# Designed miniproteins, single chains, continued (2), part 76

Each design is a single chain, and the fold is of that chain. pLDDT is the mean over its residues in the fold that is shown.

## One batch from the design tools (miniprotein)

Design m6614
Fold by ESMFold2-Fast:
Structure m6614 (fold): chain A 80 residues (1-80)
Amino acid sequence: SIEDAVKRTIEFLKTLDDRETHRLVTLATMVGLELGLNGSQIGQIYRELKKLGYDPLAEYPLDEAGKAIIEAIERVFKNI
């Protein structure tokens, strides 16, 4: 479910160092793998991040990157 995917994403993000910036594409890939997503579904996360106006190759603080990824995950799971 969308709720389960979002919950698992939030719990995974809590395991990361919040004092560092994270490259958005790297973090999105790690989240996708943690959720058991295939390459096509991870590709959908990248497309949703771009639609939200984020640069997937840029680095963001964890809280900002996390919010972006949660929104992208919600959008991807609505289409699954």
Scores: mean pLDDT 84

Design m6615
Fold by ESMFold2-Fast:
Structure m6615 (fold): chain A 100 residues (1-100)
Amino acid sequence: MSKKEIVEEIEKLLNEMGEKLNKFKEAYDQGKFEEAKKYAEEILKLAEKILQILKENPEVKKEYGEYVAMKLQKIYDEIKKYPELKEIAEKLEKIINEIK
């Protein structure tokens, strides 16, 4: 893939994380805690995939790592508000620190 294609893939994954975060909030507000936890776990898997792409593409990490970390930080700031998601939030924070 070209550098542009790699960046576009990362942005697509970041958008998918945003959609999962909205679904998480909707499920949580409806008391569907098992469904909410599933969406939070899917967010973590998407973040892990982004980290892998950046590790395999050091040039993209150098230029876009801070931008990606900033986007993930906004998701982390939302998830960390939920005590039930502490483990998922801690794993996401570790991924953000590896991207920085």
Scores: mean pLDDT 86

Design m6616
Fold by ESMFold2-Fast:
Structure m6616 (fold): chain A 69 residues (1-69)
Amino acid sequence: SSDDQVKKLMGDANQQVNKSIKNDPSKSGKAGSVMQSFMDTVVDAMKLPDDQKIKVVKDAVSKTKSQLS
């Protein structure tokens, strides 16, 4: 289901944030801001049809990974 896909994508983003902080604790402030932006995007995406919702959340995960590289 789309809800299960969103939960998995949220888990992927959270895991990337946690890995970034564990590998470099000095990035905790940046990681927090990136996670907040990700969560804001997910909340806004919950209003969308399932296909658009999944696309927006996937794009947000990719952006989170890019910003924490």
Scores: mean pLDDT 82

Design m6617
Fold by ESMFold2-Fast:
Structure m6617 (fold): chain A 70 residues (1-70)
Amino acid sequence: MRLTSEQRGMLVQRAHSFVHPDPETLQRAGEALLGARDPEEAVRRIAEQIPELTEEQRERLLELARRLAE
């Protein structure tokens, strides 16, 4: 899975809508998405940068990541 900058931004923006982390954390989350191979890895990398995400919020991010991978 190669995400465009826009698609990475969409995932980071969705995580922001749940948790509202600081801009530095959002930037790190976007950078962590570089080289993610699949939707599951993308969500894992976001969760490592934004550990406040609940299991339900992570599942919502996984649904979005799977749609972007199509």
Scores: mean pLDDT 78

Design m6618
Fold by ESMFold2-Fast:
Structure m6618 (fold): chain A 78 residues (1-78)
Amino acid sequence: MEKAERTIEAIREYLKETYSDEIKSEEELEERVKEILEIIDLVIEVTGNEDAVLEAAAKVLGVSVEDVRAALERYREE
């Protein structure tokens, strides 16, 4: 699995477990995944400490720092 896809799948799994009653469609799930990536990117911007934010996100999602970084780079290219 690609590094970015590991993070995206981890976010999807988190959202499915936490918001199963609220997420009604695949489009809504994908929109919420984008929102989570946007929040991570915003926190990096506000803190100015990318490494610390990526480490925190990686720990929460159960993926590597490199996997989180790859997902953010994909999101930023959109």
Scores: mean pLDDT 78

Design m6619
Fold by ESMFold2-Fast:
Structure m6619 (fold): chain A 67 residues (1-67)
Amino acid sequence: MSGLEIAKEIARREVEEILKTYDLSEEEREEILRIQKRILNAETLEELSKYGRELRRKIEEFTGEKL
């Protein structure tokens, strides 16, 4: 498995846990899932890193926790 595929799987699991753990609004869930879709469709580590940072920022904003 490539480093890119491993990073995507980690991001997918992190999103799944966040969505199960926190009682998020429908709009907040849609935003997180939209960013996750971009991560899963990333073709380079640079693209994945960019969307990964956006995802983390949004999770921190919506949950009030630091990752």
Scores: mean pLDDT 80

Design m6620
Fold by ESMFold2-Fast:
Structure m6620 (fold): chain A 74 residues (1-74)
Amino acid sequence: HMDELFKKANEESKKIIDEAQAEMDRLEAETSDPQELARKRRELTVKAMAETLIKVGDAIDEYLKKLREEREKL
């Protein structure tokens, strides 16, 4: 069921983004130095984007595995 894989990946990506946004809000409240805040925001953004791309990649890999299995059964 292809739709379940992408739904799961989308839900996981949304969680990563929501968690990153909450962490950014926390950093903004706790960090008084604008340069330090900017550095931490960049690190968090890069990490969140990388995690999101990994989740999407995993879903694509699983979909391709299912397509290969279907082809081999024909």
Scores: mean pLDDT 78

Design m6621
Fold by ESMFold2-Fast:
Structure m6621 (fold): chain A 69 residues (1-69)
Amino acid sequence: EIEELKKKLKELEEKKKEIVEELAPLAEENNAKFSPENAAKIARLVGELIKITIEKKELEKKLEELEKK
């Protein structure tokens, strides 16, 4: 179970990295020239990033509790 949690954390980190790489150019484009399409895309990606961050924190906390036992 501990090894499975560590693997899931690594997978979430990879997904987070991919989303951040997609967000960076969109944020720069939207900052230079506002686009409602880009704004909607950024909001959606930020939402996914927040979800991944929450899941990662929950798994990290669960891993710490399991390691204490």
Scores: mean pLDDT 76

Design m6622
Fold by ESMFold2-Fast:
Structure m6622 (fold): chain A 80 residues (1-80)
Amino acid sequence: SLKEKIKEELKKEFPELDEKTIEEIADIISSFVNSLENYEKYKEELLELVKRSLETGESLKDLLLDFFTELSFERMRSVL
């Protein structure tokens, strides 16, 4: 499943995080990417946002919302 794949990658990238934190992060990411293909496409950027959230205390939901909103505007801009 998408969530399990994200959890595996989070455990690899952030081995110091507890299972509860990994599950919460995976839930948030899976709510935004909706597919394994989208996750793989944006994996590096998503993991960087997780790192920023952990380092700064910023809401991961807010960071992901900003990222996907900007990505949506970039796509609209490229077809105009």
Scores: mean pLDDT 79

Design m6623
Fold by ESMFold2-Fast:
Structure m6623 (fold): chain A 55 residues (1-55)
Amino acid sequence: SPLERVQAEIQGLVKERDGVVARLIADPHDEGTRARLMELNARIGELIREERALK
């Protein structure tokens, strides 16, 4: 279902974000990793809104 697809995508992105956060803790000055974290947070936010609309 569309809801299951969105939930699976959120789970995958959250797992990726955890890895990105770990990299930033090791190297706080990594601009590329920081930019990726911002992109992941924005996409997760969009998907949470989509998930709420599908319930």
Scores: mean pLDDT 86

Design m6624
Fold by ESMFold2-Fast:
Structure m6624 (fold): chain A 76 residues (1-76)
Amino acid sequence: MDLVLETMESLADVAGLYNPEVSEEIRRLVEEARRTGKVLEQARRALDLLVQAGLLSPGAARAMYNAMQNAYLASQ
């Protein structure tokens, strides 16, 4: 029931094709988001991990975070 969490899970699936460890870490962040309700905080951390792993540019990560934030705020 959260578009941001579903997007994070999709990012983990795609990341797993290139770096399984990054995928596993993103899935851990999804669990933390579900447990704490701090969805946007964990989404930011997932995007930062993708940038650090070289799987996403900083500009793309910013654009995706803005889209996730807008979707989250529209659903609250």
Scores: mean pLDDT 82

Design m6625
Fold by ESMFold2-Fast:
Structure m6625 (fold): chain A 70 residues (1-70)
Amino acid sequence: MIDENEVELALLRMSASVMRIAVSNSPNPTPAELEALRLFEEAAREADEGNMKKAKELYEKGQKIVRELM
């Protein structure tokens, strides 16, 4: 049985990595793409520090921006 929160966080981390690659390969990233990347990088830092609730909130906020861009 897999911890649902751990699976969700792993998926959010993967999404952050994809966004980082996309922004890095863009010559002129949009302000929204830069904000999503910033949120994902802050979320990863918070997760590394053990602040899982804050990390999840930041990842979800970044994911919302990405969904609005699609």
Scores: mean pLDDT 74

Design m6626
Fold by ESMFold2-Fast:
Structure m6626 (fold): chain A 88 residues (1-88)
Amino acid sequence: DAAAQAKAAEQARREAALQKSKEYWEKKDIVWEQISNGTSEAVMYYEFMNRILDLKYAEEVAKGENVENAMLFLENAYDFGLGIIKAQ
């Protein structure tokens, strides 16, 4: 069944993209843990930004294209926000 094979290939691609995202967030979490231990406000901002990034990532994955470019854009936005928190 060609349709079943196409769906399986799409799912495998999505799972691979999610695995790359997980590896990225594991690296960021190490850096963030050092910053967030300073204030409850930083923790709240981190949780808010993670929720927004997760939702945006899921939206781009659902569109089936530009996942890597979308993640780079979101990574830059997240790093900017972390820079503001770290500066305070």
Scores: mean pLDDT 60

Design m6627
Fold by ESMFold2-Fast:
Structure m6627 (fold): chain A 65 residues (1-65)
Amino acid sequence: PLFAVELPEEEFDEEALERYGRILGRRRLPNGHVLLFVEVPEERVEEFRAYVASRGGRALEAVPA
């Protein structure tokens, strides 16, 4: 599934995120956060969501499977 992820820019770690899935796009937001679109394999979804939350971010499924 594809996720829209918002993280504080200082917590954005591209290498760590790529362990969970593929980064398809990135945009910096005016509030000092980054918006990412990440395609994550189904088996890694819960681990990925926990990681994003642990960094003070939000992950929302962007499209239905």
Scores: mean pLDDT 78

Design m6628
Fold by ESMFold2-Fast:
Structure m6628 (fold): chain A 64 residues (1-64)
Amino acid sequence: PPAPAPAVPPHIPTPPGGLPADASREELEAVAARTRATVRATAHLTPQQEAELDAGLAFTLAQA
């Protein structure tokens, strides 16, 4: 049966390695940056709350 295949929906590439525990520091930094951007865009943060979010993400990244 003819099935015109339009552009496939974008899929999130899974890094090779199989175990989520093998996430690199750069991947954690990218996730933290996206999380901060999403929260900032979704919530009306004050400058103090924005600084607290940045500090929390930096602390979490340092512990990872």
Scores: mean pLDDT 65

Design m6629
Fold by ESMFold2-Fast:
Structure m6629 (fold): chain A 94 residues (1-94)
Amino acid sequence: MKYQGQVLAAYFAFKMGEYELAIRLAERASRSDNPVIRGNAYFVLGQTLFAMGKYEEAVKYFTRSIDLYRSDPDANPFVLDSTEKNLDEARKKL
């Protein structure tokens, strides 16, 4: 299944302000068996929900993304750091 393509499509939809489309694509990608793809999907969900003012939901998805990234020894440390910073910003809004 092309879940990685769905993560990229979700991210571009988010960048274009198409938040409903970004959520649908990221939710599909979150069904991937690949933890990196799932982590990236949760990150896009968190960013989109944060942009929509849904801070409690954004915290939940950023937390899930971080948990997946920390469980992967090959995880990109810049993606982990970026996700932790987004989580902190969402928590400040609660």
Scores: mean pLDDT 82

Design m6630
Fold by ESMFold2-Fast:
Structure m6630 (fold): chain A 57 residues (1-57)
Amino acid sequence: SKELEEALEEAEREAVRAYLAGELTTSDQARAFVARKVAERLGISEEEARRILEERG
């Protein structure tokens, strides 16, 4: 949970920067970006990361 929380904070921070840079233009793109970054940090699949994000709301 600590590792997950840290991964989420980092992914959300990167997503905000990408959004402000015009690299993310839709909520679906932002969601996919966050899931990918969380998956990279935790060493899990993007599908698993998406499931975890849906659980959190």
Scores: mean pLDDT 79

Design m6631
Fold by ESMFold2-Fast:
Structure m6631 (fold): chain A 99 residues (1-99)
Amino acid sequence: SKKIEELIEKYLRGLRVLEKAKVEGRTELSPEEQKIVDEGAKALKELQKIYDSLDPEEQQKLADEIFQRQIEILRELGREEEAKKLEEEYKKMLEEKKK
C-alpha cells in the first residue's frame, strides 16, 4: 500500500542520514537531520506493527525489501562491515523459519 511505501521511505531516509553522519565522524545532527532520523525510527515501529498483521508470505516480502535496501545504503556509504552483519542477521532469520 502507499502507506507502507511512505513508511519504508521515511525509515530509509532516516537510516541514510544517520549512517552518513557516522561516516563523516559527526557526533551531532542538525535539528533537521534529527527530525528525519526520529521520523524514520517512528516509521520502523509502525512497519513492525504492520509486519505482525501480515501473512507469512507478505512478512517475508516486506522483510526482504527492507533488509536489502538497508544493506544497499550501508554499502553505498562504505560501511561494508555493518552491511555484512545485517546480511548475517537476515540469513539467521530466514534459517530459523526452516524447521
Scores: mean pLDDT 82

Design m6632
Fold by ESMFold2-Fast:
Structure m6632 (fold): chain A 96 residues (1-96)
Amino acid sequence: MEEVEKFLKELEKLALEVIRYIEKGDIDKAREAAIKMAKLLGSTDEELKELENSTPLQIDMFAGTAILTVAVFNALKKSGKFSEEDAENFLKKLLK
């Protein structure tokens, strides 16, 4: 549970950095932050290469999905309906 919370906080931080850099037009830094986020998610070298060739919109959508993941996790935790298994299953669905 606690490790999942730490993971999601780092994921949210990186996702917000991606969005901030895209907003500033700094696509190179946005990609760097997105690659760090993908590495945190356990992406392979092949998946990282795909991310290097992604459009700014695709990178922004990837970051947005991560933020939505964190928001839903926090809502479920606050509602008392959260379990560690539910968190793991939720992450698996969004990290495809």
Scores: mean pLDDT 74

Design m6633
Fold by ESMFold2-Fast:
Structure m6633 (fold): chain A 59 residues (1-59)
Amino acid sequence: MEEEEKKKRIEFLKNQIKNTLSAMARESLQEQIERIEKGLTDEEFDARMEKRAQERLKA
């Protein structure tokens, strides 16, 4: 993603966190922000979310 677009996307997600009541939803949005900061793709993020869900069940 373009650097400028990444910054705007992160700000959008931070705003979504402010409007979200669910702790799990906020955690998911925070992870998405971190993945964007690393420059990862949406596909990588989706794979990570599924893997994380499996890890939580295992733990």
Scores: mean pLDDT 70

Design m6634
Fold by ESMFold2-Fast:
Structure m6634 (fold): chain A 120 residues (1-120)
Amino acid sequence: SPLLERLRQLVAELRRVTDELIEAAKDYVDPSTLEKVRELVEGVEAAVDGIAASTDPEEQIELAKRAVSLVDELMRILNEIKEKLKDVNPEIAELADRAMRLAYEVRVVAESLINLLKEK
C-alpha cells in the first residue's frame, strides 16, 4: 500500500527528530515528559508495524486509530515543549515544531488509510 509505505517513512522520520529533541532537551525538560514523548513515538511505531503485519482490514483500522490517538497526545506534549522553550532555546523549540509537523502528517496519512480501508 502506498499509504502504508508513506506512513512508515513518516514514522521513521518522526522517531529520528524526536530522538534529537530528547537528547537536546534533556537539561531543559523534565525526564518524565521526555520519556512520555519516547513512549508515544514507540507506540506509534508498534501500531504502524501492526498494520503492516495484519491482513484484517478491521484490525488495520483499529491500529490506525490507535496511531492517530497517540500522535494527538504527542502533538499536545510537543506544543508544550515548544511554547516553554521558544524564548529559552529557540533551536530546541524548532525541533519540537518539526516533530509536531511530522506527527500531524502521520495523523493525516493514518486518517486517509482508515478511509481507504472503510471503502469496500
Scores: mean pLDDT 91

Design m6635
Fold by ESMFold2-Fast:
Structure m6635 (fold): chain A 84 residues (1-84)
Amino acid sequence: MDEAKKRLEQLGQQLSDALLKDGASQSEADSARNLVLNAVKTGDPETALLAGAVLATVSRRKGYTESEKIAREMIDIAAEAEAS
């Protein structure tokens, strides 16, 4: 989980930047980053997977293409950590 946590934290920062480029507000970008960081702090892969799923769904519905891609990568990492 520690290696997955580090990668999820990096993706959380990239997600914030991608959201701003996709046209999200600073408030939306900050909320998304905080959701990821809080999920990582739990140490629970299921919580991280759910956070990624929510962010992917919201990004898809708003047409935030790069943000959806990053959120999908977070789901994959969290799912692999849960399966282990």
Scores: mean pLDDT 81

Design m6636
Fold by ESMFold2-Fast:
Structure m6636 (fold): chain A 94 residues (1-94)
Amino acid sequence: ALELVDKLIELVKDNPEARKALIDGFREALKAKTKEEAIQAFARGVQRAADLNPEKREEILELGRQLVDALEGMTLEEIKKVFKEAIERIEKLS
């Protein structure tokens, strides 16, 4: 999961609006009460990031799909740990 997170961060790092959309998705996922809510919050963030970065849209969506598949094999607690680490990694770029 974290390797796919790092690839997503790399795709959005130079686009502040796309980066913010992805961070917002991670933050909303951390507030989720169910696994389905966490995955949906993340998916919305990925979709928004892709829409804000047309040149890399398909790459962002494909990595998002792969990460969703990985997250579906995890518990809600494990998913939240991944997203907390993802936020820390993205914020380190600032």
Scores: mean pLDDT 82

Design m6637
Fold by ESMFold2-Fast:
Structure m6637 (fold): chain A 92 residues (1-92)
Amino acid sequence: SSLILRLIGLALRVIGLEFDLELIEKNPTKEDIPKLEEMLEELEELLEELKKLLEEVKGKDKELEEFLKKQIERTEELIERVKELLEELKKE
């Protein structure tokens, strides 16, 4: 169950970052830039770890493979949202 525990830990971290991003998106300011840059770095690290887990389960567990693909897509969407918000805030 070490693989499942790793996956749960990564998924919970993605959920926490999504929640933090949604709070910032309600009223974004330049003071949020350092937090958004930290979130971007953490999301990129999470994406790398999710892709490593996908390679470990690929062709061995179809349900887990499909779940990991969805988590990867979600994490990529969060990365793009953070990048777009950073570009907007840095231009002001």
Scores: mean pLDDT 87

Design m6638
Fold by ESMFold2-Fast:
Structure m6638 (fold): chain A 95 residues (1-95)
Amino acid sequence: GRNEELDWKIEQLKYLLKDYDVPEEELRELAAVHLLILDWPEEVSKELRKEFLTETDPEKLLELKEKIIKELSEEGKEVLKRYLRGEAVPVPTSP
């Protein structure tokens, strides 16, 4: 489920960003944005989505996260808030 996927992504990010002491709230937001891009790719420009998914520099990754959040529609921002709460959100792609 989304809670399980979010937890796994947060743990992955904690490991990748271990040398940067990134706050858990920022890691959760990064994980939620990543899940949103996978489920709702049309909410984010193709270029920005590609940059975020391929970025390995934690400082740039946090900057891209903020840019993505600002680009989100009102619907996309609501989806992000629900993901941050660990809630299931209907996705446009069927399993």
Scores: mean pLDDT 73

Design m6639
Fold by ESMFold2-Fast:
Structure m6639 (fold): chain A 96 residues (1-96)
Amino acid sequence: TEALIDEILELLRPGAEPKGLELIRRLLEELAANSPAELAEAFLRALLAALRGDEAEFAREVARLAELLGVPEEEVRRMVEAVVGSLVEVARNGPL
């Protein structure tokens, strides 16, 4: 999961606040440490795909998350998109 976190942070880096990126790293590392490995990997891959605009990979990882969580794909998609928006805001403006 470390490599996935590093790739996410690199995509967020342009125009980012250093403290915002530091907070995002800590939050993603804490999520990975406190989640089942498969769930953490699927979630991080979904975030990475969304940031890259890779719709095919995003759809695949959303389906995987939906199956692991037992919730509809539409709900997972909405949730991941909201998280991506929050990460972009924290990266740009720093932590609140």
Scores: mean pLDDT 85

Design m6640
Fold by ESMFold2-Fast:
Structure m6640 (fold): chain A 95 residues (1-95)
Amino acid sequence: SAAEQRATLLAGLDAFEQDLDGLEERLEEAVERNAPIEVYEDMLRGLEVGRQQLAQMRAQARALGDQATLARIDALEARVARLRERIEEAIEERE
């Protein structure tokens, strides 16, 4: 049902947001301990997977006509972009 699809979508977004919060914390810890470049490259690969997951969730939200969820996805995509920039800066500083 549409209600079950929406519940699954919202649960997926909640999990995604928790994963982003955790990745932001892990980035701060990695910088503090001067982690090797490979750690940051792994984080970038994770963000690319996350971007693809958000694209799938956007398609689902669009099919449901859920404007509030689309706005939430826009905010999460902006967070992913900012986190990607921070990780790329950390990589550049280590080259």
Scores: mean pLDDT 89

Design m6641
Fold by ESMFold2-Fast:
Structure m6641 (fold): chain A 65 residues (1-65)
Amino acid sequence: MKEEKEKRIEEILKGMEKLGAKVVEKTPDKIVISGKFKTATQYAAAAIWGSALSVEGLKEVTVEE
């Protein structure tokens, strides 16, 4: 279960990185991501990935600029 959780988190982070996000900090309880998305579609996709992180028990924090 822990191993599967880690794999799910990594896949979520890969999805976010494809949208232009960068992982600044990663802990078991918190992920800090730096990035500003260019379009409403990218923002919406990032929000979906953020919701997936919340399901895994993490809080997503984005840093703009």
Scores: mean pLDDT 63

Design m6642
Fold by ESMFold2-Fast:
Structure m6642 (fold): chain A 63 residues (1-63)
Amino acid sequence: GMTKLSEFLEELSKKYGVPLSRLEGGLALYVTGIIKSQAELARLLGIPKSSVSKMVRLHYEEN
């Protein structure tokens, strides 16, 4: 079944018009430490920092 993270990424993709692959790629860059701040990730993805914070939290809760 779908994870809470994958459901949230699909909601963000629909709401902000950001491709799902870009959201997944951005999260991977943050988790691997290439992107060091959630504010930088929010600017890169074009979504609110609060959405990035929730995305990161769900990732760590599920991994």
Scores: mean pLDDT 86

Design m6643
Fold by ESMFold2-Fast:
Structure m6643 (fold): chain A 85 residues (1-85)
Amino acid sequence: SGIEEYRQQIEQLAQQIVQLARNGGPQSQIQALRNRMRQLIAELKALLSRVAPPEVVERLSAELEQLLADTEAEVAAILAQKAAA
């Protein structure tokens, strides 16, 4: 249950970060949400290390890092488009 709650919060934060960037929200707010997303990923990885087999921890950790990377790449692309306009 705790794992799924963390996953949902992280996925919601990713969507909020992208939406805030699309809406031209302040960089300080985008950074605060990105920091929160990183913190929740770290907490979920710590939880996974206690309850899941190593192979599952490695796979899910990679998926979480990929979601973070994809979110940051999408924000960068949005900001680049806005700067070009």
Scores: mean pLDDT 86

Design m6644
Fold by ESMFold2-Fast:
Structure m6644 (fold): chain A 60 residues (1-60)
Amino acid sequence: MAALEELKKYFEELKKTKDDSTVLQEAQLKMNEIRIETGDRAVGEQLNQELLAFKKELEA
């Protein structure tokens, strides 16, 4: 799924580029942008799960 792949790639780049207090905010905004663009509810749910996984990784 192209949308999910794009989001995962973005999160990996976000982790490598710079770690700061806006990382979660930027991740949330990107996920919302892709979710709106897809217009697919099932894809939107997968994108939201990926965001939750990313947040969990940052807390580790």
Scores: mean pLDDT 75

Design m6645
Fold by ESMFold2-Fast:
Structure m6645 (fold): chain A 90 residues (1-90)
Amino acid sequence: GTPYELRDVRHRLRVWEVDVATGERRLLAEHEATFRVRVYANGFRRSLNPPEFELPEPPPPGHRLHVEYEVTDVETGEVLERARGWLPPR
């Protein structure tokens, strides 16, 4: 098989409620978990999917939900993946 190494990675998911008029942000939820993943010597790695989570209650009028997702290598502190986006309205 293809040679690989095991690395511990930290997944961090933050859900922010953002006031569209002011840009003011309030943290609604934060999830952090450490997983051991296989990383191949040629830089290929298995999918680093965000953990499943339930969507929070619909935001109040004039507000939107913004999600930030980050994966870091626990040993090196290197950021391996980042994703940010607005959640669709319910």
Scores: mean pLDDT 71

Design m6646
Fold by ESMFold2-Fast:
Parts: C-alpha cells; sequence; structure tokens
Structure m6646 (fold): chain A 71 residues (1-71)
C-alpha cells in the first residue's frame, strides 16, 4: 500500500515535470531541468526515510514552480 502511494507520487511528479518541459523552448534549460528532476526522483525512489522523502518532494515541486514562473 505505501509502495503504491509512493509510485503514484513519483508518476505525478514526472507528469508535472514533463508538462513544464513541454513549455520550455530553450534546449539547454530543458536539458538541465530534466537532469535535475531525474536526480531528485531517483533519490526519492531510493530513500526509505519518510522525513527525507517529504523534503525531496517539496524540493522537486519547488524546481517545477521555479521553471513554470520563468516561462
Amino acid sequence: MLDEFKEKLLKKLRELGAEVLAQVTDPERRAAFQARMEELLKELEETKDVEKQVGLILRALGEIEEVRLSL
């Protein structure tokens, strides 16, 4: 059940990231954002600590919002 919830969160974060990436016209900025998101999501997938997971989720959402606001 917890594994399913974590999988759902990872999918939603990937979807939000992809949606923002589709609106970024600068290929260099797109590549940098994609690499950063992949690193954060991988760390989130590997982490067992709930407190660290919450911090990583907030950081990933912050990255998505920063890019969205810079469009």
Scores: mean pLDDT 78

Design m6647
Fold by ESMFold2-Fast:
Structure m6647 (fold): chain A 67 residues (1-67)
Amino acid sequence: ADAAARRAAMATAGILASKAYWEKQKDPEKGEKILEEGRKLAESFGDHAPAALAAMERTLQAMEDFE
């Protein structure tokens, strides 16, 4: 149960990071706001927040590395 909840939090954070990255390419201000909202949501996951935030950063780095 705990591992599944952590995985779900990480997946949610990664999806939000991906969405923010694509929006940032079209509108940097909107992309940054989506990313900020995603970080706040990831922080709200309590014990899973560090894993969710790490998943966001890994997703952003992977997308930038493939540019």
Scores: mean pLDDT 78

Design m6648
Fold by ESMFold2-Fast:
Structure m6648 (fold): chain A 104 residues (1-104)
Amino acid sequence: NPAKIAEIRARSLKAAEASGEISPAEFEATLARLEAGEPIAPEDVSGAVINYLRALASEFKDVEALAIHIAITTGSFEKAVEVVEKDGLMSREEAREVLERHLR
């Protein structure tokens, strides 16, 4: 649902802006790279971007897609496992199995 994704993106952008953690332009640039499926260095992934990915998972209840997206985007299975485990969405073992199953 493109309209719902746009709504979540707008909310996440406003939250990032309010926190002062990342500029609106930097947030949008990072999301553009994510939407293109480009891997991103861990240092380029702010908490605001991770929170946006969590919001998408919560809305669509697609925790597997969230874990895969974080792993590809950050180049780190560890970061993907940490995020989904910390939020109580999936166990560490389940997250690892999902990543191994979908990422060749």
Scores: mean pLDDT 69

Design m6649
Fold by ESMFold2-Fast:
Structure m6649 (fold): chain A 60 residues (1-60)
Amino acid sequence: TVINEPMPGESPQNTAILNLILKYGKDQAVTLYSQTFGISQQTAEQQINDILQGQKDVVS
C-alpha cells in the first residue's frame, strides 16, 4: 500500500510544540500541550520527547 509521507522539515505541529518548549520550558510545554489537546500529561510528554528526538534525526 502506498503511503503519503509529509516532507522532511515541514511539521507545523512539531514547530508549535518546539515554540512552546522554547518559550515556557519543557514542563510547562507538556502541561499546555496536554490542556490544548485534552490528553494526559504523560502522553503529552511522550509526544514532546518524540518530537525532540526527531530534531536529532531519531524516531521512537
Scores: mean pLDDT 67

